# Designed miniproteins, single chains, continued (3), part 23

Each design is a single chain, and the fold is of that chain. pLDDT is the mean over its residues in the fold that is shown.

## One batch from the design tools (miniprotein)

Design m8823
Fold by ESMFold2-Fast:
Structure m8823 (fold): chain A 74 residues (1-74)
Amino acid sequence: NPIIDEIAKLTGLSKEEIEKILGDGDFNDPADRARLAAKLIVEGKVSLQDIPKLSEITGVPKEAILQEKAKLLS
């Protein structure tokens, strides 16, 4: 999966660690990709400066990632 490979390169995480953070989420669901991206930011695996790159990799808008991040911190 090229999305998982690009996240692994960006974060230094293994595919297994990325799938663990995704949990019960589906990589084919853009909402679950946005939640994965938000979790990576909240857990300190991706810096706020890399949100645009994470948006490119996951194919979801930056605003979707930021909304999911807000939900995790509320």
Scores: mean pLDDT 84

Design m8824
Fold by ESMFold2-Fast:
Structure m8824 (fold): chain A 60 residues (1-60)
Amino acid sequence: SMEDKRKEFLKRIIENLKKQIELYEKAIADPRFSPETQERYRKAIEALKKQIEKLEKEIS
């Protein structure tokens, strides 16, 4: 159904967003990045987590 295809699509988006968070968390752990860059990544991670939460509610 269209609804099942939508859920599969959203699950793929959620998976990709989770992988993006992992990459940003690894970047934050890298001491070569400036404090300003680390703060931007922390804010990006929080925004991605909120986006995932909204998408997970969509597929519930």
Scores: mean pLDDT 85

Design m8825
Fold by ESMFold2-Fast:
Structure m8825 (fold): chain A 86 residues (1-86)
Amino acid sequence: AASARLQAQIAADQAKTERYLKLGEEVYEEIRKKDPEVGELLDALSPSGRRSALAEAGKVYEQNKDDKEKALEEAARVIREHAARA
């Protein structure tokens, strides 16, 4: 049934978003230790802005997971871009 497929897709999309957000929060602690300025920029964002920045940072970190240093730099760049747009 189409409703079963839709429910499964919604659950998968929610799980994916939650996974990226959680990863972004974990990565944020590493970024904050390496670059405290990025931590200040993220803390200055609205709650919705912070959530969006962390979710995108987590996604970008996962895309670059084979190179931890590059993954952290790309995640930090995403946070800076969100702060610049706010």
Scores: mean pLDDT 76

Design m8826
Fold by ESMFold2-Fast:
Structure m8826 (fold): chain A 69 residues (1-69)
Amino acid sequence: SHKEFLQKLLEIIGEILRAIGEIFDARLELERARKEGDEEKLREAEERLRRAEEELRRALERLRELEKE
C-alpha cells in the first residue's frame, strides 16, 4: 500500500541522512588530523570515511530496490 511504501521510504531516507552526517564528521576529523600531522588519527578518519561511504551506498541500494516494489 501507499502508506507502507512511505514508511519504508522514510526509514531509508533516515539511513541516508545518518550516513551523510557520518561522512561529514569523518571529513572534519580527516581535516583535523591532516592539520595536526597525526598519522594515526588520519588513518582512523580515512577508515571511518570509507565505512560511512559504504553505508550510504547500501542505503541508496535499498532505495533503488524500494523503487522496484
Scores: mean pLDDT 86

Design m8827
Fold by ESMFold2-Fast:
Structure m8827 (fold): chain A 104 residues (1-104)
Amino acid sequence: ALDFSAPPELLPPEGFELIREEEVVETERDAAGRELRLTVRGVVGAKYIPEKGKTEMHVGVLLERYDAATGTASTVAAATEIRYMSEEEALELFERLVAEARAA
């Protein structure tokens, strides 16, 4: 689930309706056995622009690494795109950006 403390680049602009939000959490351990939590957060927002007869889509994906021992979260990767596109194109872009973030 998206929280309101998320970095500004993940949040949709004013007037966008959220159509999808995701939080995928994976746990990894370093060589010392310390737990590091990897979180992919993503959002898709839509805004219909009547003057253009088009829907503007916002797609944001953020990869965070959280170190439980220090209580520190760090951004590893972030990607956002806002443009006129169909909902189908936006969802395809979202899945691609999530896969790219997870591969980083």
Scores: mean pLDDT 71

Design m8828
Fold by ESMFold2-Fast:
Structure m8828 (fold): chain A 67 residues (1-67)
Amino acid sequence: SAMEEELIKKAEELEKEAVRLYALGKYEDAIRQLEEAKKLYEEAGDEKSAKGVEKGIETLRKLLEEQ
C-alpha cells in the first residue's frame, strides 16, 4: 500500500542518516536513527529489513560497549 511504501521510504532515509552519523563518530545518534528505522520497517510489515537494521544496532552497541 502507499502507506507501507511511505514508511519504508522514511526508514531508508533514516538508515542513510545513521551511516552519515557513524562516519562522523556520532554512534549514539546513529543508533537512535536505526532504532526509529526499525520501528518503521516493523510497522510496514517489512520484517527482513527490520532484522537487518537490528543487526546494525547490535554492531554499533558492541562498538560503544568495548570503549
Scores: mean pLDDT 87

Design m8829
Fold by ESMFold2-Fast:
Structure m8829 (fold): chain A 64 residues (1-64)
Amino acid sequence: LSLTSAKIKAILKAMELFKQNPNITPEEAEKYAREVALELGMSEEQAEEIGKIAGKLVEGMKSS
């Protein structure tokens, strides 16, 4: 996968988790996205950034 494709996939998987389990915390979404990113071959630094993005997205959706 290209880096961009892998990043999008990790975020989408975190959003699907939130869709199935709307009670998850932003921290849980961050952890899940980070783990998916690592499984897709991203570095720890890239996975951390993707996790933070997913966590912030879930936080925004829950605060709306």
Scores: mean pLDDT 79

Design m8830
Fold by ESMFold2-Fast:
Structure m8830 (fold): chain A 78 residues (1-78)
Amino acid sequence: PLLKKIFEEERKRGEELAKQYEKDPNNPEALTAKGGLYLREGKYDEAIKYFKKALEIDPNNQLAKNGLKVAEEKKQAA
């Protein structure tokens, strides 16, 4: 099914971007990927921390902005 393939591709993309964090811990794409992984795990405080750090480096990172909003909304709902 298409949905299962999308989740597998998103997971692989997150893993590759997380590897970039080891090369450059201040890479906003890598930080955003770390935030996304924590968000998937339900670790909203950690997700918020990484998304905020990504936005400190690149304030126009749309994925980090969206991730931060979702993480904050999920934390308030919990």
Scores: mean pLDDT 75

Design m8831
Fold by ESMFold2-Fast:
Structure m8831 (fold): chain A 55 residues (1-55)
Amino acid sequence: SLSEKARELVEEALERIKEGADPEEVLRELRKQLESLGLSPVQIDAGLADVRAAL
């Protein structure tokens, strides 16, 4: 489902940041990926907030 794909993208973004990727760059790329899935702005912001909260 779209929700499952969004969760996988969020988890992948977190792993990349923990491995030393630039958080700002990863979050920008994640936003674009979530937008491409057709998520609403509120859902996209929630996903990005989940990544930030886990840092």
Scores: mean pLDDT 82

Design m8832
Fold by ESMFold2-Fast:
Structure m8832 (fold): chain A 93 residues (1-93)
Amino acid sequence: AFVEAYKAKAEKDVAAAKKALELDPNNAEAHNTLGNALGDLGRYDEAIEEYKKAIELKPDFAEAHGGLAAALRATGRLDEAEEEFQTAKKLDA
């Protein structure tokens, strides 16, 4: 029940973020939100693509670097994950 509710919310967040990106494809916050929702669904490769787009649009987006680090770690890309995590920490300092 809890897992189904969590996935339903993540699917809704994916749909909402995609709709926001149809209106403004350069919305860094919408790309970050889509990355988070895709990560919540275990769609880590897609989440990585969306976090990278958020970072291209807003290079100092600490939350997007943190999300990218988590998704990279989930896919076993540990060295890349550590680099992104260190970048997120520097931006939050």
Scores: mean pLDDT 86

Design m8833
Fold by ESMFold2-Fast:
Structure m8833 (fold): chain A 115 residues (1-115)
Amino acid sequence: SAADDIAAAVQAALAGDVDAAAAHLSRLPLERQRALVDGLEQAVAELEAEFEAAKAAGDKERLANVAEAARVVARLAEALARAVAATDPELAARARAIAERARRIAEEAERAIAE
């Protein structure tokens, strides 16, 4: 099912396996892939807000959680970009932009922890 492929893709991304995540995501119909890009775009915006709040609070545990979550979002977005590259290049570009935003959050959160 689509739910099973999404769950498997998330598990692969948690394990750091972007290629396995992309393989699972490629089995989804384009409508579901589009909905996932929309969901990841929302998730990265929420992570940006959480990063600013955690940084303002000086909460290193929250910053570490933001960095970890942002890395998972980046892997899922990269996997989704690979899955849709041949079918929908514009959707792939959106997914890559989400991955870039998520990587920036992870790097900034790690830098804030080191300060």
Scores: mean pLDDT 90

Design m8834
Fold by ESMFold2-Fast:
Structure m8834 (fold): chain A 60 residues (1-60)
Amino acid sequence: MVESTIEALEKEAKRLIEEKRYFEASQAFLSLARIYEELGDEQKAEEWRKKAEELLEKAK
């Protein structure tokens, strides 16, 4: 079920952010963006892509 996958990715990304593993957290956000893109929710997909970019800036 895609909802369970989304919840798992959000939980994992939050854990990674708490551990300051921003690059891995950005990858989880990109996975979320891809799922929403496949569901046809381009607005949410773009929001997750932007959040991933913000995390990548912190990883630099």
Scores: mean pLDDT 81

Design m8835
Fold by ESMFold2-Fast:
Structure m8835 (fold): chain A 98 residues (1-98)
Amino acid sequence: AKELAEKAKELAEKAEKLAKEGKGKEGGILAAEAGGLAAEAAEKAKTEEEKKAAAEAGKAAAKAGTAAAKAAKDAEGAAAGAGGAAAGAGAAFLAGGE
């Protein structure tokens, strides 16, 4: 449905904004919601216009998700870089108890 695709696009734009502000985690959550709504719009799409709107919303959500993941990784890399030349990405840092 067109409304779901439009909502997904708005959430994707907000997610990309949060990613640019360094809020990768919050941006990632909104990008995931946008992706879900775009998928639902695609499933409910009956016309070529509705299918195109859903596809465009899905692309926007994927782009926002990539930007948010990169921002989150850059923040995690900065934290790991303060103490962790020996720790191979994320899980070991948390498993080591801070």
Scores: mean pLDDT 67

Design m8836
Fold by ESMFold2-Fast:
Structure m8836 (fold): chain A 91 residues (1-91)
Amino acid sequence: DLEKRIKENPDNFEAWFQLGLKYREEKKYEESAEYLTKAIELDPQNFEAWLNLGRTYFKLGKYEEALEYFEKAARLDPGYSLEVAALKQQM
């Protein structure tokens, strides 16, 4: 239970991150964004959290914010630079 882990330790990055992914899978994109934002507050150097926040914002139709988050992820892990370039071509 991810919600129980967060209640026991609200600084648990992994629990917030996994909760964000779970809510995106359920197409609850606003809640997904809130949980992923909390994960990023706990670990702002985690490229996967920025990448997934970008994906969630893309699903919300917030393309400018999605692009900013993808670019942040690419700066933390250059292997994602091609993904960001491909997304720019769709905008």
Scores: mean pLDDT 83

Design m8837
Fold by ESMFold2-Fast:
Structure m8837 (fold): chain A 60 residues (1-60)
Amino acid sequence: MPLSEASEEGKALLKQAMEAFDQGDIDKAIALAEEAMRKHPEEGVTQVAAASLITSSRNS
């Protein structure tokens, strides 16, 4: 099944998390990604993107 599209709020949280990660603020990036997952549990795209960012943040 294709993943459901992310909401604008989900996309905004993920964008902020990616920007924080790129700036080296790993703790902020993880917190924002976890917030996106918590607020949007039914959005497959949001869940996958946030999980990938968290994994990258821990293993970079």
Scores: mean pLDDT 75

Design m8838
Fold by ESMFold2-Fast:
Structure m8838 (fold): chain A 56 residues (1-56)
Amino acid sequence: SDLSERLHTLTLKAIELGDVEALELLNKATQAANDGDLETAREYLDKAEESIRKKE
């Protein structure tokens, strides 16, 4: 799914950049997705992507 693909891609980027903030946000996105809260999961993915963008 798009959400799983985004999570995977952003996790790899966060690891490469050493972006601890993004990794924490991605962890929260994973928790929200596991709880069935897909809207909250997407919000955390968007925040993680923004953190990563600032470190690129």
Scores: mean pLDDT 85

Design m8839
Fold by ESMFold2-Fast:
Structure m8839 (fold): chain A 95 residues (1-95)
Amino acid sequence: AEEAAERAEEAAREADEAARYAEEKGALGAAVAAGAGAGVAYIGAAVARLAGDEEGGRVAERAAESARAAAEAARKGAEAGDGEGGYKAALEAMG
């Protein structure tokens, strides 16, 4: 569905802005930004499934999983005092 594709595109745009914010703020910034991106993507996946768009739903769900993994990696790095490692792991998870 067109709406599901647009929501996934919005999530990708927000993830790109989040990556720039994380670059300036380090691991904690990356965790916050990635968490927000995951939320948007999950909503997009739910909307796509309700519309019967399984392909769009799968794409959005995968984006949400990547963003969530990034948030978790960044948080673990920050908590361990390894902000650089956490930030790098978050970028890898985001793609």
Scores: mean pLDDT 63

Design m8840
Fold by ESMFold2-Fast:
Structure m8840 (fold): chain A 62 residues (1-62)
Amino acid sequence: SEYLKKALEALRAGKYDEATKALIKALLEGDITVEEANKIGAALRAGRTEEAIAILEELLAK
């Protein structure tokens, strides 16, 4: 997914606002479920950025 790739690159660069916008677009396009988006969001709110990155990498490997 183009938007999931953008979200991943933004998180790696510390650009959380860009990552959030890309994640919302991925959700709207159906590239990710609401449940998956909530898991990534929860990890980011907990400061577990590496966990959020791992989830995105796994989703892109499908």
Scores: mean pLDDT 83

Design m8841
Fold by ESMFold2-Fast:
Structure m8841 (fold): chain A 61 residues (1-61)
Amino acid sequence: TDLEQTIEDLRKLAEEYEKQGKYGLAASLYENVSFALMSLGRYDEAAEASEKAEELKKKYE
């Protein structure tokens, strides 16, 4: 599977959910992006995605 393409597709979907105010769904997608980036050794980008997910979780709690 093209994991890098999957990451970009998930990022686009997460951004769209965020624009719609669906922060919980967007947060879950950013968490998936973070895990995928970690598996590729892209740790800085994974950390950014994880922080974005936590930020979004705070918005809907």
Scores: mean pLDDT 82

Design m8842
Fold by ESMFold2-Fast:
Structure m8842 (fold): chain A 58 residues (1-58)
Amino acid sequence: SPQQQLQELLDQIIRLTEETAERLAEARAAGDEAGIRELELEHERRHAALQQQYLQVQ
């Protein structure tokens, strides 16, 4: 159902946010400035893709 598809997309967004937060915390603890930038750009791209899919299902 569309509701099930939306819930799955929301779950993916939540999971992505949690995963990115954990990886960013590790990179910050390591002083990995390049890794922080790469993680932020990857998160932005992946989040935008999921958000676009969410809007298309509505």
Scores: mean pLDDT 85

Design m8843
Fold by ESMFold2-Fast:
Structure m8843 (fold): chain A 74 residues (1-74)
Amino acid sequence: MRRELEGEIVEAFARMVAALARLLQKKGILSEEEAEELIRRAEEAAELARTDPERARELVKETIREMDELAEKS
């Protein structure tokens, strides 16, 4: 129950991060290569969320941080 709910929430956040990376690429804030790497990490987090929601949450956090750093650089 508790872990399953956390996994669903983290999976949803990972999918939203992937969508945001695509939007930032379309707006010219991220390069195609940068967006692809962030999407790849978000997909990895989404897959991991159902088995290890804590690790998936950390991966989402790392992906968001990288996205912020890349957006600030451009």
Scores: mean pLDDT 79

Design m8844
Fold by ESMFold2-Fast:
Structure m8844 (fold): chain A 66 residues (1-66)
Amino acid sequence: MSVEEKLAKLTPEERAVALLVATGLSDEQIADVLGISRATVRRHLKRILDILGLKSREEVRALVAS
């Protein structure tokens, strides 16, 4: 399974959050970039972790950076 296949399972908003997490941005910085609330960023991250079968932000970063 490629990174592209896993990212394709995400919504466009979730994919944007995953890519920004991979660049090392905080939830606050991602919220500012996307024009959404910090709570919405955290909700998207939880869904991303569930969909991708990952446990942490660091694992999202490692997956996307591959």
Scores: mean pLDDT 80

Design m8845
Fold by ESMFold2-Fast:
Structure m8845 (fold): chain A 56 residues (1-56)
Amino acid sequence: MSGAEIAAEVAKRELLEAGVSEEEAERTAQKVKDLLEQGKSKEAGALVDEAIKKAE
């Protein structure tokens, strides 16, 4: 696994713990992986934050 894949799995776990559905968490984690592979760490973090806020 690449570092981006590991970070995406961590993001998925955080989303699930925040009450995001498994389907939405997996979708968001895939986008996080793509962003991290492009070096867009700030965008990846913002995407996770937005998904958590949206789940509220």
Scores: mean pLDDT 79

Design m8846
Fold by ESMFold2-Fast:
Structure m8846 (fold): chain A 80 residues (1-80)
Amino acid sequence: SKEEARKEAIENLEKAIEALKKGDIDTALENLRKAAEAAAKYLDVDELAELAFKAARAAREGKYEEALEYINKLLALAKS
């Protein structure tokens, strides 16, 4: 359901944030992937894909504050 997909997206985004705070990039990227997969079930895929790509790129480049900004934008979108 949309409600279950929303809950899954939010939970995985929150896990991605916690992993980023610990510097665990592999775990952050895996949780971001799971969140995007769940969110794609009920959100606009173009905006979702752009934000997820920017978050993943920032995380891989060690730009943790920038990655957090994009993940927080994804959280706002997931909660909409």
Scores: mean pLDDT 87

Design m8847
Fold by ESMFold2-Fast:
Structure m8847 (fold): chain A 85 residues (1-85)
Amino acid sequence: SLAEALRERAASLPEGSFEHYIALGLAYLAAGDLEKAKEYFEKALKVAEDDPEKKAQALGGLALVYRKMGDLEKAKELEEKALEL
């Protein structure tokens, strides 16, 4: 499944890296675990520090989570922030 492939991809990445947290966020999002997906995209955003491309990627992941949760207003706010980077 897509969720299994994404989980295996995450396991191949250095633990605690930006790429690892993004991969885990995507894996949990594909599995429908929105709370875990949110947790890992928030960790990715923290690790992104001052990198605008990484911040945009993490904000985009969070926007997808909020859209799946039905919080379209929050999703739009996050998407607009990502586009301003």
Scores: mean pLDDT 86

Design m8848
Fold by ESMFold2-Fast:
Structure m8848 (fold): chain A 117 residues (1-117)
Amino acid sequence: SSLEASREAAENLRRVGEETGIELLKRKYGDEAGEKLAEGFRLMLEAAREDEEIRELVEIGIGDLKNSGLYAAKAIQKLYEKGHTDLALQAAQNLLTAKKYLSDEALKLIQENLKKL
């Protein structure tokens, strides 16, 4: 019961952090771009439930708004490497709708991964 309570608390904190991250992404990148970045992170969190490495990258991206696009791109690379090809493609397409707000490093990483799909 104590282990289950700890898991439920962690899940609730993650959900609150994601919702707060969406609002902060909208403030940083504008409503449309922020919503698309948030949707990209949501798609990655679906795979992250089964992969700790992807989960860690998404959590860093939500916590570090200045680098959120780069960590999203890194999570997409890990999705592809782990065989989640359809989720990687969907997340990459969502991030590319916000391409004007992404760093050159993040854009290059997304484009290189899309060429491998």
Scores: mean pLDDT 66

Design m8849
Fold by ESMFold2-Fast:
Order: structure tokens, then sequence, then C-alpha cells
Structure m8849 (fold): chain A 56 residues (1-56)
């Protein structure tokens, strides 16, 4: 699920595995593009943005 991908990406950042985190974020973006529910899509996009802020 998208939530699981975001949780894995966040954990990867916490563990210092930034390459894995970037791959998981990219996968989440690709899957988010297929979402028909606007609220769910916005929530996922917000989660991606928060994790991206932690990658530097």
Amino acid sequence: SLRELLEKAFKAVQEGNYDEARKLIEEARQKAASLTDEGERIAVEMGIREIEKLLE
C-alpha cells in the first residue's frame, strides 16, 4: 500500500539509507498518480513532501 511505502521511506531516512528512501518515494509517486480519490492523493503527496525535506 502507499502508506506502507511512505513508512518504509521514512524508516530508510532514519537509518541513513537515502538511496532506498529515494527509490521508495519515486515508487509512491508513481502509484499516487493512479489514485482516483483526491483526499487520499493529497495525503500521499503531503507525506512524500515531508519525507523529501529529510533527505538533505
Scores: mean pLDDT 79

Design m8850
Fold by ESMFold2-Fast:
Structure m8850 (fold): chain A 76 residues (1-76)
Amino acid sequence: ASEEAIKLANEAIKLALEALKVAKNKEQLLRAIAIALDAIGVIFEAEKGIVPPEVAVERAKELLKEAKELLKEALA
């Protein structure tokens, strides 16, 4: 359960780093990074036992999807 949440956090970090390497001039990119960091925050709350891992996984997936959409806009 927690391992799946950590995997999503790592995917969010990878997305943010890939965006940072590829995109120039960067408001949408910064928004994508901020949302990816929010996903990591939700996973951290699960690690502290504040949020159930299943809830954290679902929320992290939603945030990662939002970050991916903003990344597409930043690269357009």
Scores: mean pLDDT 73

Design m8851
Fold by ESMFold2-Fast:
Structure m8851 (fold): chain A 60 residues (1-60)
Amino acid sequence: MKTFEIPTKNILEAIGLALRIIGDLPEAEVSIKGNTVIVTVPDDEEAIKYVEELKKEAEK
């Protein structure tokens, strides 16, 4: 399993992102810590790439 931290601007953005991830990756474990979304996914290449793309967009 791999865990990713995706920082957001505020708690509402974090909640929205968490709900999106749960909808797109039902096998993922999602939690929120402050304004950061913590996502744990199985060692699945597609799930990992999806979360990496979301994190990359958060950095822009």
Scores: mean pLDDT 80

Design m8852
Fold by ESMFold2-Fast:
Structure m8852 (fold): chain A 108 residues (1-108)
Amino acid sequence: MEIKKEAIERVKQASDRLLEQVDNPELKELVKQFEKLAIERIENTDDEEKIREMTDVVIALLDYLSELVKQGKWDEAKRLLEEAIEALKNGDIMGLYAVLLRAVVETL
C-alpha cells in the first residue's frame, strides 16, 4: 500500500528533524522508541483513513516536541513522549490524540 510507505517516510523525516535538535541521550532514546512504535502501528493498520489520521497526529506530536526542545522544556517533552509511547504500546490511538490535544491546550 503506497500510503503506508509515504506515512512511514513522513514519520522518519519528522523524527530525524527532532533528533537533530536533541542533545539529551535519554530524550533521544524516547524519540527513537516513539518512531519505532509509530511505524509498527502504521505497518499493522490496513485502513487508509486511519493511517492518514494516525500519521498526522504523530507528525503533529513530533513538531510540537521540536518546539518544546527549542524552548528548553526537556522535562515536558520527556513527559509527553512517555505518554505517547504508552498509548502506542497499548494500541490506544484515542489516547495518542488526547496527548496531542492536552499539549496544545497547555500552550494556551
Scores: mean pLDDT 82

Design m8853
Fold by ESMFold2-Fast:
Structure m8853 (fold): chain A 75 residues (1-75)
Amino acid sequence: SKEKLELEIEIALLRMQLSVIKQRIKTHGWTEEDVKELERIYEEAKKLAEETGSEEARELAEEAKKLLEEAKKAL
């Protein structure tokens, strides 16, 4: 269905964005900009998980939350 396709696309985009942030952290270290982008990814993934019950979205939210906790300790 269109709803399922839209969900899959949104999850894929968030996953890609999270991967970009993880790569930037490894190459340049943490920045406040990375933290802000990560917070946005976390909120979007959390919202998708809550609204759709998607396990994949829930896992993304958990990964983003863990990275945010690491960022707050590093900055």
Scores: mean pLDDT 84

Design m8854
Fold by ESMFold2-Fast:
Structure m8854 (fold): chain A 53 residues (1-53)
Amino acid sequence: SLEELLRRLLTPDGSGEVSPAALEQFRAMLDADGSGEVTPEQLAAFLDALLAE
């Protein structure tokens, strides 16, 4: 479950590992929030949005 959510978020290509492009996407999400750092609550919010598809 969590692994699949992380795969969607970080590796939508299905590689199962973090790529430079995935990191840039992750940074863009954090930039929108304006925190500049990853917190468990922010990560949960992103995953919840993906899960709600």
Scores: mean pLDDT 57

Design m8855
Fold by ESMFold2-Fast:
Structure m8855 (fold): chain A 80 residues (1-80)
Amino acid sequence: GELEELIKKAKEYLKKGDYKKAAKLALKAAKLALKQSKTLEAILAAIGGILSAIGHILDGDYKKAAEDAIYGAEKAKELS
């Protein structure tokens, strides 16, 4: 599905060291996971990943932003 494809592409850019593209795709994945969330736990996981990623972007740490958004998206999917 679209969520799995976004997570996959974010991870591919993360491996290539393109942290800004990885963070952009990872945030799209986390936002999509939030929209698909069926439980409060899934919603909180997605929001947590998004907020943490935004904080890391403000610090210029796009690698951690991508990692946290991916984690939030995957956890929200697991909990939905």
Scores: mean pLDDT 90

Design m8856
Fold by ESMFold2-Fast:
Structure m8856 (fold): chain A 81 residues (1-81)
Amino acid sequence: SEGEEILKRAHEIAAEVQKLLAENLELLDEEILEILEELSELVEKIREAVEEGKYEEARKYLEELERKAKELKELIEKKKA
């Protein structure tokens, strides 16, 4: 249950990021691609931690994922206007 909740939240954030990117494809550049690679790595780290029952580590990676996703959203908004 706890691991399922963490993983669902991570996938929810990933889906939000994917939707945001799909709506702003013309803003795609190297800076955004680098952040996307970091977000993808964090999702995998969360999955690995959950699979190993390391829920405290998974939550720390989830917090970092949330922070970086917010930074990406802010960056895209600034690039829009």
Scores: mean pLDDT 86

Design m8857
Fold by ESMFold2-Fast:
Structure m8857 (fold): chain A 62 residues (1-62)
Amino acid sequence: MKDTEEGKELLEKGDYEEAAKKFKRALEKDPTNREAKQGLLRALHLAGKVEEAIRVGGKYGE
């Protein structure tokens, strides 16, 4: 599958970090890909919240 399509599928499954990676790869190959750029921004926004929660938990041993 194309990186953009894989990213969309991962985003629908809630795998936001993996979705962001796929969209980044799509943009590296085609910087004008609007779908990949929108997907990346959405995935990073959603992944950022999850990563913050994990980071806080790890920092305090929770």
Scores: mean pLDDT 69

Design m8858
Fold by ESMFold2-Fast:
Structure m8858 (fold): chain A 76 residues (1-76)
Amino acid sequence: SMEEEAKKLSEKAYEHTKKLALKLGASEEDAEKAGELAGKAAEAYALGKEEEARKLAEEAEKLIKEAAKETLEAAA
């Protein structure tokens, strides 16, 4: 079903994004938020909500970039 596929894609996107964010130095809180947004984006995409999916993916990416910037600045 579309709902089952959407859930599987959401779970994969969440896990991959959270792990990536943590490897880039994001806090647990920021990694969790990025993962949730990526998961929601994948679910929206699977359900045909392309514009919503794109917006959510962009928000997840911004969180990861901001966390990486903060880590880089703290290392300087």
Scores: mean pLDDT 82

Design m8859
Fold by ESMFold2-Fast:
Structure m8859 (fold): chain A 118 residues (1-118)
Amino acid sequence: MRVTLTESGGGTFPEGGSVRLTSKITGNVESIALYSWWRQKPGEPLRFVATISGDGSKVRYAPEVEGRATISLDKAKNTVYLDLRDLRPEDTAVYYNVAYSEETNELVFGEGTEVVVT
């Protein structure tokens, strides 16, 4: 059974501010080995931001956000968060939550949420 990711929390934020992006997961969440956040800036390729294991025990961050980002998993709510602090204009992007399913061996993408830093 496939999962669906529904993202929220985007908008326009001041430089130096903070944002929490939320992804709600529905479907067979027990099949998910990994959740990751990726971002795409205008005219640029899709770029890695952060990852968390399906059990929430292991996290990894891209160097450009390390120290400013926290990825977390609320297993009771089947929700993945990305907290990003000390926002910079370079953080302006569409942010996608991505799940890797071991059941289907596929990546499942959300539809994205836009963050604009001014």
Scores: mean pLDDT 86

